# Designed miniproteins, single chains, continued (3): the designs that were tried, part 48

Each design is a single chain, and the fold is of that chain. pLDDT is the mean over its residues in the fold that is shown.

## One batch from the design tools (miniprotein)

Design m9643
Fold by ESMFold2-Fast:
Structure m9643 (fold): chain A 78 residues (1-78)
Amino acid sequence: MEELKEEALRLGRELLEQGASVSEVADAIFRHAMRAGLSAEEAARLTAEVLEELLPELSPEQQKEARRLAEIARKNAM
């Protein structure tokens, strides 16, 4: 779990550096988690956690979108 989260954080940072939107980052993290064998609920939880950890590195516009997507992902993980 901890190792997969670190991989997802690296993926998210790389995509942001390449100009990807927060929505594209969230989708990529979710797909990465699913490919690693997580359930949809577990993948949603990981996606929310990674977006929350990326928050300080984001612009104000990106932070707004990341918080919205993390909230949706948290609800889907319940």
Scores: mean pLDDT 83

Design m9644
Fold by ESMFold2-Fast:
Structure m9644 (fold): chain A 55 residues (1-55)
Amino acid sequence: MVENVVVSPRTQEEIEAYQAAVDRHHARVKANGGKTTDEMLKELAEELKAIEAAA
């Protein structure tokens, strides 16, 4: 795979997308209430990877 041709540094739009993903994960964790910090971070990392792949 060659991803080294993608724009760097990140644009403001990409940063805003990451922030939105973080907010969505916080809301989801809050709704489920019982998750540990480790589980929360794992889910957040997966969401951020999805945002990065889509950007």
Scores: mean pLDDT 67

Design m9645
Fold by ESMFold2-Fast:
Structure m9645 (fold): chain A 112 residues (1-112)
Amino acid sequence: AMNERALKALEAHRKALELLREQGYPEDVIRRVEEFASPAEMLRFAAEALKAGVITEEQALYLAESALYMAGVPDEEIERLKEALKKGKDEFVKTLNEMADRIEARQAPAPP
């Protein structure tokens, strides 16, 4: 499970970077995506870039899957994201932002 998840995360991230390069994105933008320290930041970037029409739904899904695997999110939550995409772009964007919020909440220090 853990090894397969790590391989999927690396492949999804690599494909996302390749797609951005093929779309003619500046190297600075590609480096920014590669340097995302936070899975939540990557999910929010995917949502905003998709809303702006800068990336395709397929590219946004690859970025999101990479971020979720890096965050150690269960496969059930990744499948939920794929189901949201099937319902439409607006539901997909909403789900990306909700997942980002949940990841940030999990990484916050426990309240006193």
Scores: mean pLDDT 70

Design m9646
Fold by ESMFold2-Fast:
Structure m9646 (fold): chain A 67 residues (1-67)
Amino acid sequence: DVELFLQAARALAAGDYATARALAAQLPPEFSEALELEIRRSQGEALTPEESALLARVLTQVSEALA
């Protein structure tokens, strides 16, 4: 659900990690994983190339769905 992912992303942008994670738990695994990767990245964790590619793909899919 793209809308649910956007709500989770807004919570993340606001620094509300608890709400972001709760919303992400209701998403398909790919979307949930991408949101967890963004939280980890925001905390200074280095992502693997595969993790960065997954995050980029999910963000691109969300952007394209809104175009």
Scores: mean pLDDT 75

Design m9647
Fold by ESMFold2-Fast:
Structure m9647 (fold): chain A 70 residues (1-70)
Amino acid sequence: SMAENQKKLEEIAEEAEREATRAVLESRYDEAIEVLREAIKELEKIDAPGRDETIARLERGIAQIEELKK
């Protein structure tokens, strides 16, 4: 169902954000970016009403980490 897909989408995004945050705290910026990129690929496969908004949030996270890396 769409509701089950939305919950799955949120769980994938939250787990990826937690893992990326841990990597950033350890200055592993490339690994943090890769975690978020892999999560976006998984989210693109899920038909859920919040998909595009959640992908945009993770893409913003990647941009912020890329700025920290510079």
Scores: mean pLDDT 89

Design m9648
Fold by ESMFold2-Fast:
Formats: sequence, structure tokens, C-alpha cells
Structure m9648 (fold): chain A 100 residues (1-100)
Amino acid sequence: REALVERFRELDRRALELSLPLAEELLDADLPAKEKQERITEAVAARDPRAGALLRAANLAHEYLAAGGSEEEAAEVFIRALEPAGLAEEARAAIEEELA
């Protein structure tokens, strides 16, 4: 469990490191927030497909919450979105650790 949680934390840190400079660059751009998120996610995915998958999953979970979904349902959306990237086990372990 600890190894899976640490892998998730490393990937989360990697996604932040790759996305933050792009977010700063796009901050003043005259684009809708959704378009900015898509551009950041696509650019990160081009450099690191797993980090990109994490950002896509996070965006889907956030959109689900914004539409009135529960936190539990959003967590499941997040985990399922990470299955194609082979990250569902790491994501589930990290969520379970936060709930402990």
C-alpha cells in the first residue's frame, strides 16, 4: 500500500511540475477555462503520458462534482479514468490512505 501511495504522490508531483508553468503562461490568455485546461492536459500528455492521464482523470472528476455528483462518485470516476493508463490501483490506494 505504502509503495502504491508513494508512486501516486510522485506522479501527482510530476503532473504539477509539468502543468504549473503552462498554467502561468495561459493565465492571461483570452480563452475559456475549459480550453486552457485542455491545452495544459494535452501538452503534459505529450511529455509524460501518465501525468497527462492523471490530469485528464482529475478534470473529469472535477466536472462530475461541478455537475452535482457526490465526492464518492467523483472518486470512482477518477479511478476508472486511470484504468487505461494502469494507474487505477495507485489511485485507489491513495484515496483509501486519505480516508484512514
Scores: mean pLDDT 81

Design m9649
Fold by ESMFold2-Fast:
Order: structure tokens, then C-alpha cells, then sequence
Structure m9649 (fold): chain A 93 residues (1-93)
């Protein structure tokens, strides 16, 4: 759906920003604020999408983070947010 495509693009952009921030060695506080922005965007997508669309979106984003971001502490925090949201979406199926 158009909403799912927009959510995917927005969330990928936020993940790319988070990857770049970690590479540039920004402060823990700046990383925390970026993770809050990601969590808020995930919640917005969860509110706007069907549970089925949300599960598909979150599966794609989890894969994207693992492929592009690896297993760093920040990557693990981003994955935890996405996996938490996926469990909530799956519970609504």
C-alpha cells in the first residue's frame, strides 16, 4: 500500500542516519535521541498500517538493519525496537 511504502522509506532513512551516526562516533545522548525518533516512527507506522502490513514492513527492516548495520550495540538496540513492534503486530493477527 502507499502508506506501507512511505513508512518503509521513512524508517530506512532513520536507520541510515543511525548507521552514519555510529560510524561518525557521535555521543551516546545523540544516539539515544536518534533511537527515540526511530521508536516514534515505528509507533506511527504501527498505528497507520494493518497488522499484516506492519509484520511485513518490520521483517524487511530487521533484515535491512542486520545486512547494513551488523551486530554493534546500536544495531542491537534498533533490532530490539523492531522485534518488539513485530511481536505487537503479530499478536493482532
Amino acid sequence: SPKAEEALAELRKLIDELIEMEKNGVSDEEIRQALIRLANAIQKAMDELTPEEAVRLLDELIRYVKEKFGDSPVAKRAIALLEGARREAEARL
Scores: mean pLDDT 86

Design m9650
Fold by ESMFold2-Fast:
Structure m9650 (fold): chain A 106 residues (1-106)
Amino acid sequence: MEEIPELVAALDSPDPETQVKAAYRLGKLGKEALEPALDPLVRALFSPDPEVQLAAIKAIVEMAKTAGPEAVREPVLDPLREALKSPDPEVQEGAKYALYVLGEEV
């Protein structure tokens, strides 16, 4: 397993670019990173930075596609529903798509 603990730690970086890069890399690793990354990615959904929120949404979607939606559904549903209230239209659309992938009506 490549650098998963380092990528997970990078999600808590004060630098948004570092957080975004870590989220995208964790998403590419998919199910292999799911267990250690899921809770940090859920925290990133509450980031004040819309680019970080969107990167976390995309990573969760990739994990749902590779591990199956049931592996991520329960801990991410309420955070994704809160992301629908984001003033950023890309975050809103990303959250709608993620909920669709998880089998939820939006």
Scores: mean pLDDT 82

Design m9651
Fold by ESMFold2-Fast:
Structure m9651 (fold): chain A 91 residues (1-91)
Amino acid sequence: SLPSAEELQEAADRLEEAIRNNAPMEEIAELVEELLEMLRALEAPQHILDALEGMLELIRGREELSEAEREQLLANVEAARAVALLQLAAR
């Protein structure tokens, strides 16, 4: 089944909060995987999927993220959220 706009918003909000609060990398990775699964179900554009997959590879290779890396990850989450909400609104 397709995720709802509410489920997508909640997943994106949880991921952004985890990134801002310096949550453990394992927790951030799980939240990225959850959002990525929702985006795949929506058939999100490949560039959005690639961005989240890139985030997951970065997170799995790090013990901690720099401020610049966190800013980039937050931007990627917001881009994914915006695109997915537009796709849901079109359905």
Scores: mean pLDDT 85

Design m9652
Fold by ESMFold2-Fast:
Structure m9652 (fold): chain A 74 residues (1-74)
Amino acid sequence: MDEEKKKEIIELGEKATEYARELSKADEAQEQVGKAMKLRDESKSEEVRKVGDEKIREVIRTAGEAYRRAAAEA
């Protein structure tokens, strides 16, 4: 059960990271992050929460890089 939740969070996080690479898909990235956060928060497993936190950080970092690239061109 915990392994299934970890896999789901990883898949949501990877999809959010893909969307976060493009500013035009920021809303889609936010939706996937929201789903991953919900799974993380509903889990009482420290391991599942740890995986969720790592994936959320990766998405935030990716979105920040995309934003900085766009800002550098304008």
Scores: mean pLDDT 78

Design m9653
Fold by ESMFold2-Fast:
Structure m9653 (fold): chain A 90 residues (1-90)
Amino acid sequence: SSAAEKLAKGKEYLAKAREALKKGDYKSAIKYADKAVDALKDLTDPESLRLRGEAYAIRSKAYLKLGDNEKAKEDTKKAREDYEKAKKLA
């Protein structure tokens, strides 16, 4: 798939992850955040990095709510790294 198709899929899954988190469906939030991260994994532009960072942040919050503190901490670090990369490139 093209970079544009990957970005569009990443945005779609991220929107679903946000909605699931808002509803307290933490397992679905993780599932859709995983799909968003996978869709965005090979993209290095600032928008894609920011969206991937947001997906990691959502997954971190969901993991924390489910008691998985180690996975939450790892995803918080990944989100921060992606946001910093996006900021430097923008």
Scores: mean pLDDT 90

Design m9654
Fold by ESMFold2-Fast:
Structure m9654 (fold): chain A 74 residues (1-74)
Amino acid sequence: KEEAIKRNLEAAEKLIEAAEKAGVDEEVLEELYKAKEYMEKFIENEGEEGIEYAKKALEYGEKALELLLERQAK
């Protein structure tokens, strides 16, 4: 549970770093930052509320990946 969330957070940090180096669109970076923000909220407040934040973190992380692939495949 938390292990998967930590992995997602680490992936988000790596994606942000790679995206910054690649000069990707601000929209991709914004989604990555949101994913990280929600992961941190889950870590601070584990429980029913935390689960909602974890779900949002996954959604934004995946959305960022989709946008990155869409933009960078061009």
Scores: mean pLDDT 70

Design m9655
Fold by ESMFold2-Fast:
Structure m9655 (fold): chain A 68 residues (1-68)
Amino acid sequence: SARDEEVRRLLAAGRYVEALTLLPGVGERTARKMAEDLRAGSKATAEDYSVVYRISRRDAELVLRAAA
C-alpha cells in the first residue's frame, strides 16, 4: 500500500519517529520509544513489538524488516 511504502521510505531515510507515527494508534511518545528500541538493535521479535506497542503483527514485521 502507499502507506506501507511511505513507512519503508521514511525508515530507510532514518526518519523513524515520522515513519512510526503513520502506524494506526501510534502517537509521538510511542513512536519515540519504538525508534529507541530499533536504534539499540533490540532482540525483540515482530510478536514482541505487536504486543508491547499494540500494533498489528503485519505492521511490526514491516517495521523490523525495513529497519534492518
Scores: mean pLDDT 83

Design m9656
Fold by ESMFold2-Fast:
Structure m9656 (fold): chain A 80 residues (1-80)
Amino acid sequence: VKDLADEAIRVAEEAIRKAEEALKNGYITPEQAEDLIRRAEEARDLAVEAYKNGDPEKAQEALDIARQALREAEGIIKIG
């Protein structure tokens, strides 16, 4: 659980950084950045709760959400 939760937090933080980078460089709108950051923050919070509760299914869910947000942020940077 800890390893999955740690990975989910790491990926979520990377997604937030990428969304902020995309916004700073003009690749996305403030509204798009806010949506990506919100989803990444939700994934991070879910990962923290999964770790506290020893819930591997929730940790995996958090990781999946974080990975999706990161893919979207990276895709915008590549095509922006």
Scores: mean pLDDT 78

Design m9657
Fold by ESMFold2-Fast:
Structure m9657 (fold): chain A 66 residues (1-66)
Amino acid sequence: MTDEEILKRALEILKKATSLTQARVILHEMIELVKNEELREKLRQIYETAKSVDEAIKGLEELLKE
């Protein structure tokens, strides 16, 4: 699975998350699976700074933008 496919799958799961704790678990699993170091660091920043599920979703959507 490519890093882009991992992010897209994680975004779908994040949209179903009902708590920030659940969103953080999903983000942590993405950090472990992603092979690109720059992308991993950006995911880590979202994990540390997101205060809501919506912020985590927005952060991930920004990473998927062209």
Scores: mean pLDDT 79

Design m9658
Fold by ESMFold2-Fast:
Structure m9658 (fold): chain A 83 residues (1-83)
Amino acid sequence: ATATVTVTGEDAESAAQGGAAAAKALRDAGARSVRPSQVSDTTMRVVAEFDDLAAAERGAKAAEAAARAVPGVTSATAEARAA
């Protein structure tokens, strides 16, 4: 299963911090791999792989909350999909 988190910040620093917070939350939730990528100067995408959909859904929810807690993050959205 895969969790994808998209984080948008007011600036590049906020987006990077939000992406890092999301990546940490995904790893803490048991992700096997976490792949952050920069979509634009103010948008980060983090993709994580999990053993099952329930873990991916928990990870996605935690990552969205963690990213939104970062000052200057204007939006964070997450989705989980079965493989």
Scores: mean pLDDT 86

Design m9659
Fold by ESMFold2-Fast:
Structure m9659 (fold): chain A 79 residues (1-79)
Amino acid sequence: SSERFDEIYREEAERVAKELPKWVKDAAEKNGGYLTEKELIALSGLTVIANGRIEEVDENTVRFENLITGESVEVKVKK
């Protein structure tokens, strides 16, 4: 009877994946174009749950990719 829980998990992962690019943009805008370390950790965790992709572009830039929509967001990180 894990079937219902698997469905709920999948639906949540899909929802998180769709919203994640907006959450990354909103967090960066709040901080003047940068994610803080805490926000990077939190959004990275959500990306993993959503079966998204995280890539280091350079020392101070991370790309979040939504594997469902193909949308990606590049953001600077404050260390």
Scores: mean pLDDT 76

Design m9660
Fold by ESMFold2-Fast:
Structure m9660 (fold): chain A 94 residues (1-94)
Amino acid sequence: MRSIEEQIEELDKNMEEIEKYLTPEQAAKLREEMEELKEAIRNRDKGGAVVEFHELVQIIGEAQAAEKDPEKRKAIAENAAKMAEVVEEALAQL
């Protein structure tokens, strides 16, 4: 498994990929919750990380539901799944 810092770097990359398909307002909310998730992971607060990840999933889910283009919806879902894999790896180490 990767180090916590390597996982945080990968989360930042996944966030940048998802932002390509979001409005500026949705991207701002995603960035805010991502910073809270990264802080919980750094502090080894598994409970906090689970809560913040749930908020991220809700923001991404709302963005996906609002998207009218089925190919863009698929791209959001695929990038969200990649982010979820990184978070699950991080949570397994906490």
Scores: mean pLDDT 79

Design m9661
Fold by ESMFold2-Fast:
Structure m9661 (fold): chain A 63 residues (1-63)
Amino acid sequence: MNAGERGAAASAGGAGDGPGAEAARKAHYQLSKQAEANGDNEVGAGNAAGAGGSAAYRKTLEA
């Protein structure tokens, strides 16, 4: 990916701009609840910007 595309993908993973990101956000919410309020509970927040958003997204998909 180009730097811009990579940044947009990471933002989408955190912001839930697409169907896949939306599903990951919902799954992350459920998992965070079950995991006793994970500190990363907020998917789509500026805190998950860049690679952080993508990492959380991938973690959610793996879990």
Scores: mean pLDDT 50

Design m9662
Fold by ESMFold2-Fast:
Structure m9662 (fold): chain A 67 residues (1-67)
Amino acid sequence: MEEFGKKVLEMLDKIYNAKDEEERDKLIAEFAEFVQKETGEEVDPDIFKSIYEAKKKIEERQKKLEE
């Protein structure tokens, strides 16, 4: 369980820090494959929407911190 949680966080961090949309989409696909392999369950499409929304909020927050 520890390894799974740690890997999930690492993959999410990479998605949030992706340089462009192509890298982000690739990382999301790798994340989905990893979760399916570890849990035997297909990744819920809603998780990708949540990642998208979270990334947007993080970008807005980080831009504010530069002020």
Scores: mean pLDDT 68

Design m9663
Fold by ESMFold2-Fast:
Structure m9663 (fold): chain A 71 residues (1-71)
Amino acid sequence: MSAEQQALYERAMAYLEKARELIEEGRYEEALKYVQKAEDYAVLLAIRGDIASAEEVGKEARELMEKLGLR
């Protein structure tokens, strides 16, 4: 993994952690925005060739969206 891919992955995971915190606080609209930010970073990881990290971020984002009552 390149330093750039590592930075993108860490940022995506930080957004997912923030989304989980907001869900626990009942702040679902704000949580959704952070999940969407993490998905944007998953796309950037995939474009950069880090498919494994992109899949990991995408999986966690999908699980959080399902908890929010979204697809």
Scores: mean pLDDT 83

Design m9664
Fold by ESMFold2-Fast:
Structure m9664 (fold): chain A 62 residues (1-62)
Amino acid sequence: KELEVTDEDYALAEELGLEPGLVVAAKAYLEGVFGDLSLAEVARLIGVSPRALSEAIRRLRA
């Protein structure tokens, strides 16, 4: 939620059927921005459900 969302993130969110903030969070997680934090810890830090973040990561990697 505190992450900056770009026009590219909005376009990708539309294509994947995700919230733009979840796309940004999932990308940051995959890029290692959150270090060694677990998926659940990252989801709690961002203020989203672990399920929603897991789904966003799955769709980004597909």
Scores: mean pLDDT 75

Design m9665
Fold by ESMFold2-Fast:
Order: structure tokens, then C-alpha cells, then sequence
Structure m9665 (fold): chain A 86 residues (1-86)
């Protein structure tokens, strides 16, 4: 449904944040930068809709990869921003 406002809804921000988080996890796993166990922790947070836990884990990933893989740190930052806007 088309809204008169250009701004996404709060729910749209959450959904986009989840999509970006999944994209980031897929890329990290494909590059061998996280373990299966670490990926499963994120999946549980998404499944439980634990947005505070997701933000915290994304901040850890951002900080871990900021120097070595700045593109991945940027994706984490974008996902964090989306969850905080929701």
C-alpha cells in the first residue's frame, strides 16, 4: 500500500535491519570469519525478536572487523542504525 509519507514505518525499519543482518551473517560465514555456533547465536536473536541482543552482537562485529573488513563493519553499522530507528 502506498503511503503519502516517504519515511518507512517502524516495522519496515526492523524488517530491513533483519534483512541486512542476515546478509551480513551470510557473507561472514561464507568468508570463514565466524563459526557455525556464532551464526546460530544470531539466528536465535532474530527468531526471538531480541533487538537489544541483536544490536549488541552487531556492535561487537562492527568493532571486530572495522580495520580488517571495513565493508562488513559498515553493514553492521547500517543494521544497528535501522534497529535503533525502529
Amino acid sequence: MIKTNIKPSKEAYRNYGIWLAKELLTELYARGLITQEEADEFVKLIENKDYEGLIKKLEELRDKFSETYPELAEKAKQAIDLFKKA
Scores: mean pLDDT 79

Design m9666
Fold by ESMFold2-Fast:
Structure m9666 (fold): chain A 75 residues (1-75)
Amino acid sequence: NEALEEAKKYYEIGLEYLKQKNYEKAIEHFDKSIKADPKSLVSILAYNYRAQAYLELKNLEKAKEDLDKAVELSK
């Protein structure tokens, strides 16, 4: 599935930026991952890690929105 493979690629790039503490680039790539396959397990993980990046940037509102989406998709 091309959508899932694209989502995985962006997710992995997002994780690499998160590891580098480049939170803005991490968020950008997690956003692309979610858009590629919004309902996959990869998107649940991308929402969780995007929330972590938002917390590091002190954007509590966006972090909460992403955590709520991850919970919604896990049901």
Scores: mean pLDDT 89

Design m9667
Fold by ESMFold2-Fast:
Structure m9667 (fold): chain A 84 residues (1-84)
Amino acid sequence: MTAEEALAFFSKEAGLDEEEVRELAEEIYKNSTDEEIEAEYKRLQERLVEALERGDEEAVREEIKRIAALHLAKLMRELEKKKK
């Protein structure tokens, strides 16, 4: 099982709210640089795999929410480059 497949599955199953993720992403966007976001993203993916292997459902949910927020923060950075 890949991290991407697990993310998609839990995203649908957990029912994460886009608004909550956006709020978290805005905070990350303000407090973190692009490089830090990329490093944190990779680190969270690794933690997600470890949590899945341990069967810690709550830890998995928290990691997924943080990963989603980081994804959104990176999207905000790319939005400026895309020019809409």
Scores: mean pLDDT 68

Design m9668
Fold by ESMFold2-Fast:
Structure m9668 (fold): chain A 70 residues (1-70)
Amino acid sequence: TEELIAQLEEMIKYVEKRIKEAKERGDFETAKIHESELKVLRRVLEEVRRRGLTPEQAYDLFKKLIEEEK
C-alpha cells in the first residue's frame, strides 16, 4: 500500500495548501470545508498505515467519516 500512502500524503499536503490560500484571501467558509476534509484524510491515512487497507477500503472509510462530520 505504499502508493496509497503516498497518494494520501500528497492529498493532505494539497488540502493544507488550499486551506492556507483560502485563509489568505479571507475565504473562511472554503477554509472550514477543507479543514473538515483534512481531518478525515488524516484519519484515513492513519488507518491505512495501521491496517494496510486497500484503496476500496480506504474510500469506504473516507465516505463514512465525511458523513459523520455533518
Scores: mean pLDDT 83

Design m9669
Fold by ESMFold2-Fast:
Structure m9669 (fold): chain A 64 residues (1-64)
Amino acid sequence: SAEIKELQERLRALGFPAGEIDGVYDEGLAKAVALFQAAHGLPVDGVADAATRAAIDRALAEKA
C-alpha cells in the first residue's frame, strides 16, 4: 500500500526502525509505531490511528 510505504518512510525519517519500505504493515512497523507513541506520550497500541498520524506530521514539521 502506498499509504503504508509513506508511513514507513516518515517513521524512518524520524529515526524509528520501521523496517523495509515494502507497503506491508508487519510486526516491525507496529513496533516502530509503538516506539513513536511511547516517545510522544500517546497510547502505545502500535496502531497508526489519526492521533498517531497527526503526531508524526507535527514531529516532521518540527524537524524541518
Scores: mean pLDDT 80

Design m9670
Fold by ESMFold2-Fast:
Structure m9670 (fold): chain A 99 residues (1-99)
Amino acid sequence: MEKKKEIEELVKKLLELKEKADEAAKNGDGEKLIDYMEQIYRLLSSIKTEEEAEAFIRALGDLPEDELKELSKKLVAQADDLAASIEAQREAALARLAA
């Protein structure tokens, strides 16, 4: 039961961090953006199962179901891949705001 509560709180924190990252991008504050992305990465490191990873990654973006499954698998096996995905999301958000 604790895991469900933790995942719900992680998803909520993730959404709040994404909103803060968007504000930092509007202000041109790259340091805050990186800080928020690091916080997201640290939260993800507490996830132990593919189901938990899927729920968390889904909050990061609108991914197809099969891609969510693959990313959940990678989260458990490859932390580096996850870090790259978070960085790509940050770059995509900055590009959208710059346009």
Scores: mean pLDDT 62

Design m9671
Fold by ESMFold2-Fast:
Structure m9671 (fold): chain A 74 residues (1-74)
Amino acid sequence: MSKEEELEKLKEELFELLKEFQRVASGAETQAALDEVVAKLAEANRLAKEGRYDEAIEIVKETIEWVKEKLKEL
């Protein structure tokens, strides 16, 4: 798997977690999580455009773990 393919697969995993979060969380909690995720994805996309795929992948992985921890707190 290329690093670009790995990054896209991680983004898909993150989007599925966000769908689960939206189903169980309040509207306010969902909006706060979406705002954070959008900011992290923007940074990851910037790094990927610069060819810095390892750093982009780490940001998405950290964001996935953050959403998973927030889901455990609900």
Scores: mean pLDDT 82

Design m9672
Fold by ESMFold2-Fast:
Structure m9672 (fold): chain A 64 residues (1-64)
Amino acid sequence: AVAELRRFLESRDPVVRNIARDALALAERGMPEEVLREVVRLLREGRYDDAARLVHEAAQRLEA
């Protein structure tokens, strides 16, 4: 998942780059691999709103 997210940092779309950057930051904080893999899947499918929502929800849970 981390290697895939780093690949998305090279995307021409700033929305995709921002989601990948946020997900990588959460990975450093202990975000589960299954969640990172789901973010990668949603980005591959072009479901950027769903990917952003998942990252936001995971960030909230890690802070709770």
Scores: mean pLDDT 81

Design m9673
Fold by ESMFold2-Fast:
Structure m9673 (fold): chain A 98 residues (1-98)
Amino acid sequence: EFERAFELIRALLEEMLELRKERVLKENPDIDEAELERWVEEARRRIEPIARETAEWLLRSDLDALIAELREELATTPNPDTRLAGERMLRVLEELRA
């Protein structure tokens, strides 16, 4: 159960990091790619401890309440990045609840 939660959150964080990198490159074509890669690598090093802490927290949380709250936020948010991240998190929470 913990290992499944950990892997789902880790995969989510890695996917979100890659999407963030692509968006930054698209919006800032003149960005220093070496500097961006250093930032990405530093962020990637933080994924495992964050995924572990998040998985532990989720296993102690009321998943039904979190799912309901996240669905409400997704229905009202105008920010497409928040919607994309939230939809992916909702999928993870639903898999953990099942």
Scores: mean pLDDT 80

Design m9674
Fold by ESMFold2-Fast:
Structure m9674 (fold): chain A 104 residues (1-104)
Amino acid sequence: SISEALKLIEEASKLVSEAAKLASETLSPEVRKEASELLLEASDLLTLARIALEEKNLEEAKKYLEKAIELLKEAKKIVEGESPEVAKLLEEAIELLKKALEIL
């Protein structure tokens, strides 16, 4: 349902925010810069996905969610060598977003 997908997206957005905060405290400057750009873009896409779902535009929401998942996967790959903790938060966010896609 749209309501269940919105809850999953909200939970994933909170995990992305927690990951960004932890990244700012734990990552080297170069890795942090690259990761922060990907996390910001992913966060913006999650906001757009939420708006699309509220407007019942399921196809547009799915496209934003798929893009967000790919950016979060790239961010996880970049950070996993320096912070397994940030990588874990991103993996949890990715799994919630995949569940949102499956129920839409």
Scores: mean pLDDT 89

Design m9675
Fold by ESMFold2-Fast:
Structure m9675 (fold): chain A 71 residues (1-71)
Amino acid sequence: SLADEIVARLKAITDPSEKAAFSVAVALRAIGDLLDGNKEEAIAYAQALKRAFPDDPEVNRIADKLIEMAK
């Protein structure tokens, strides 16, 4: 799935700054997909963020809001 691919990529990046930059890009892409009406892709990106950063309450809050807005 798209979410699985994104999580795999995040885990494959060993440089912390590159991982952070890619994570921001994933969040921005989810927002862009919501604005474009691409609900399925937005949900996949949001779910990938939750799976990659389960311990980050702010990331999880943002991802949950994106999923809710995509309904």
Scores: mean pLDDT 78

Design m9676
Fold by ESMFold2-Fast:
Structure m9676 (fold): chain A 69 residues (1-69)
Amino acid sequence: IDDVKLSLDEVRELLLKAGFSEETAQGYVDSLKSEGKEEVTVSELVDWLKSGGYPDQAEKVREAVKEKL
């Protein structure tokens, strides 16, 4: 599951489902776009959330991806 690739639209949707605001979710997506990224792995998103101090939201994202597979 950690190797599952997420589009930027999927990243935004998952962050919103994890309880982040539209502004925070879009801010992260815009950050990825500025780095030239079109997709990220679940592992990359989870690691970013944990490093940002959001371990509970990181686990919610992991669970939401499992439910979509």
Scores: mean pLDDT 78

Design m9677
Fold by ESMFold2-Fast:
Structure m9677 (fold): chain A 81 residues (1-81)
Amino acid sequence: SEVEAARKYGQELLKQVKESFERFLEAHPRNAINAIRAAADSAIEELEALGKASSEESRKVMLEIAEEIRKAAEEYIEKAK
């Protein structure tokens, strides 16, 4: 279904941004916060844009995953030195 395709896409994007957050922390922990925020904002904007072009149910799923990305970014920012 479209809703399940949206969920799979969003979950894959969430996984990819978390992997990027880990790389940012390893590369330069003290400057990682800005990189994490930028990556999270980009991913959230992508899901919001795709959601606007999708069914209401697919949009809701994409927005829920965007919130999960936001929470993940906050958790990784707290780990930054």
Scores: mean pLDDT 86

Design m9678
Fold by ESMFold2-Fast:
Structure m9678 (fold): chain A 66 residues (1-66)
Amino acid sequence: MAALKEEAIDFAYNILKEKIEKEGLSEASAVTLAYQALLDDPKFASLSESEKNLILQEALDRLKKE
């Protein structure tokens, strides 16, 4: 089951949604915090910088679609 990428997107999406919608942070600030959270989680820390950036972009695009 290749769930890791989808789990990472859902994880980042939840952080972005909370920071932008509940706390009123800018998109740039929310993305920075979500990236740091991906680095700090041992499950997602093994993902490359490029993969983490793609995950953040997809999570952000998903949030903007709503």
Scores: mean pLDDT 79

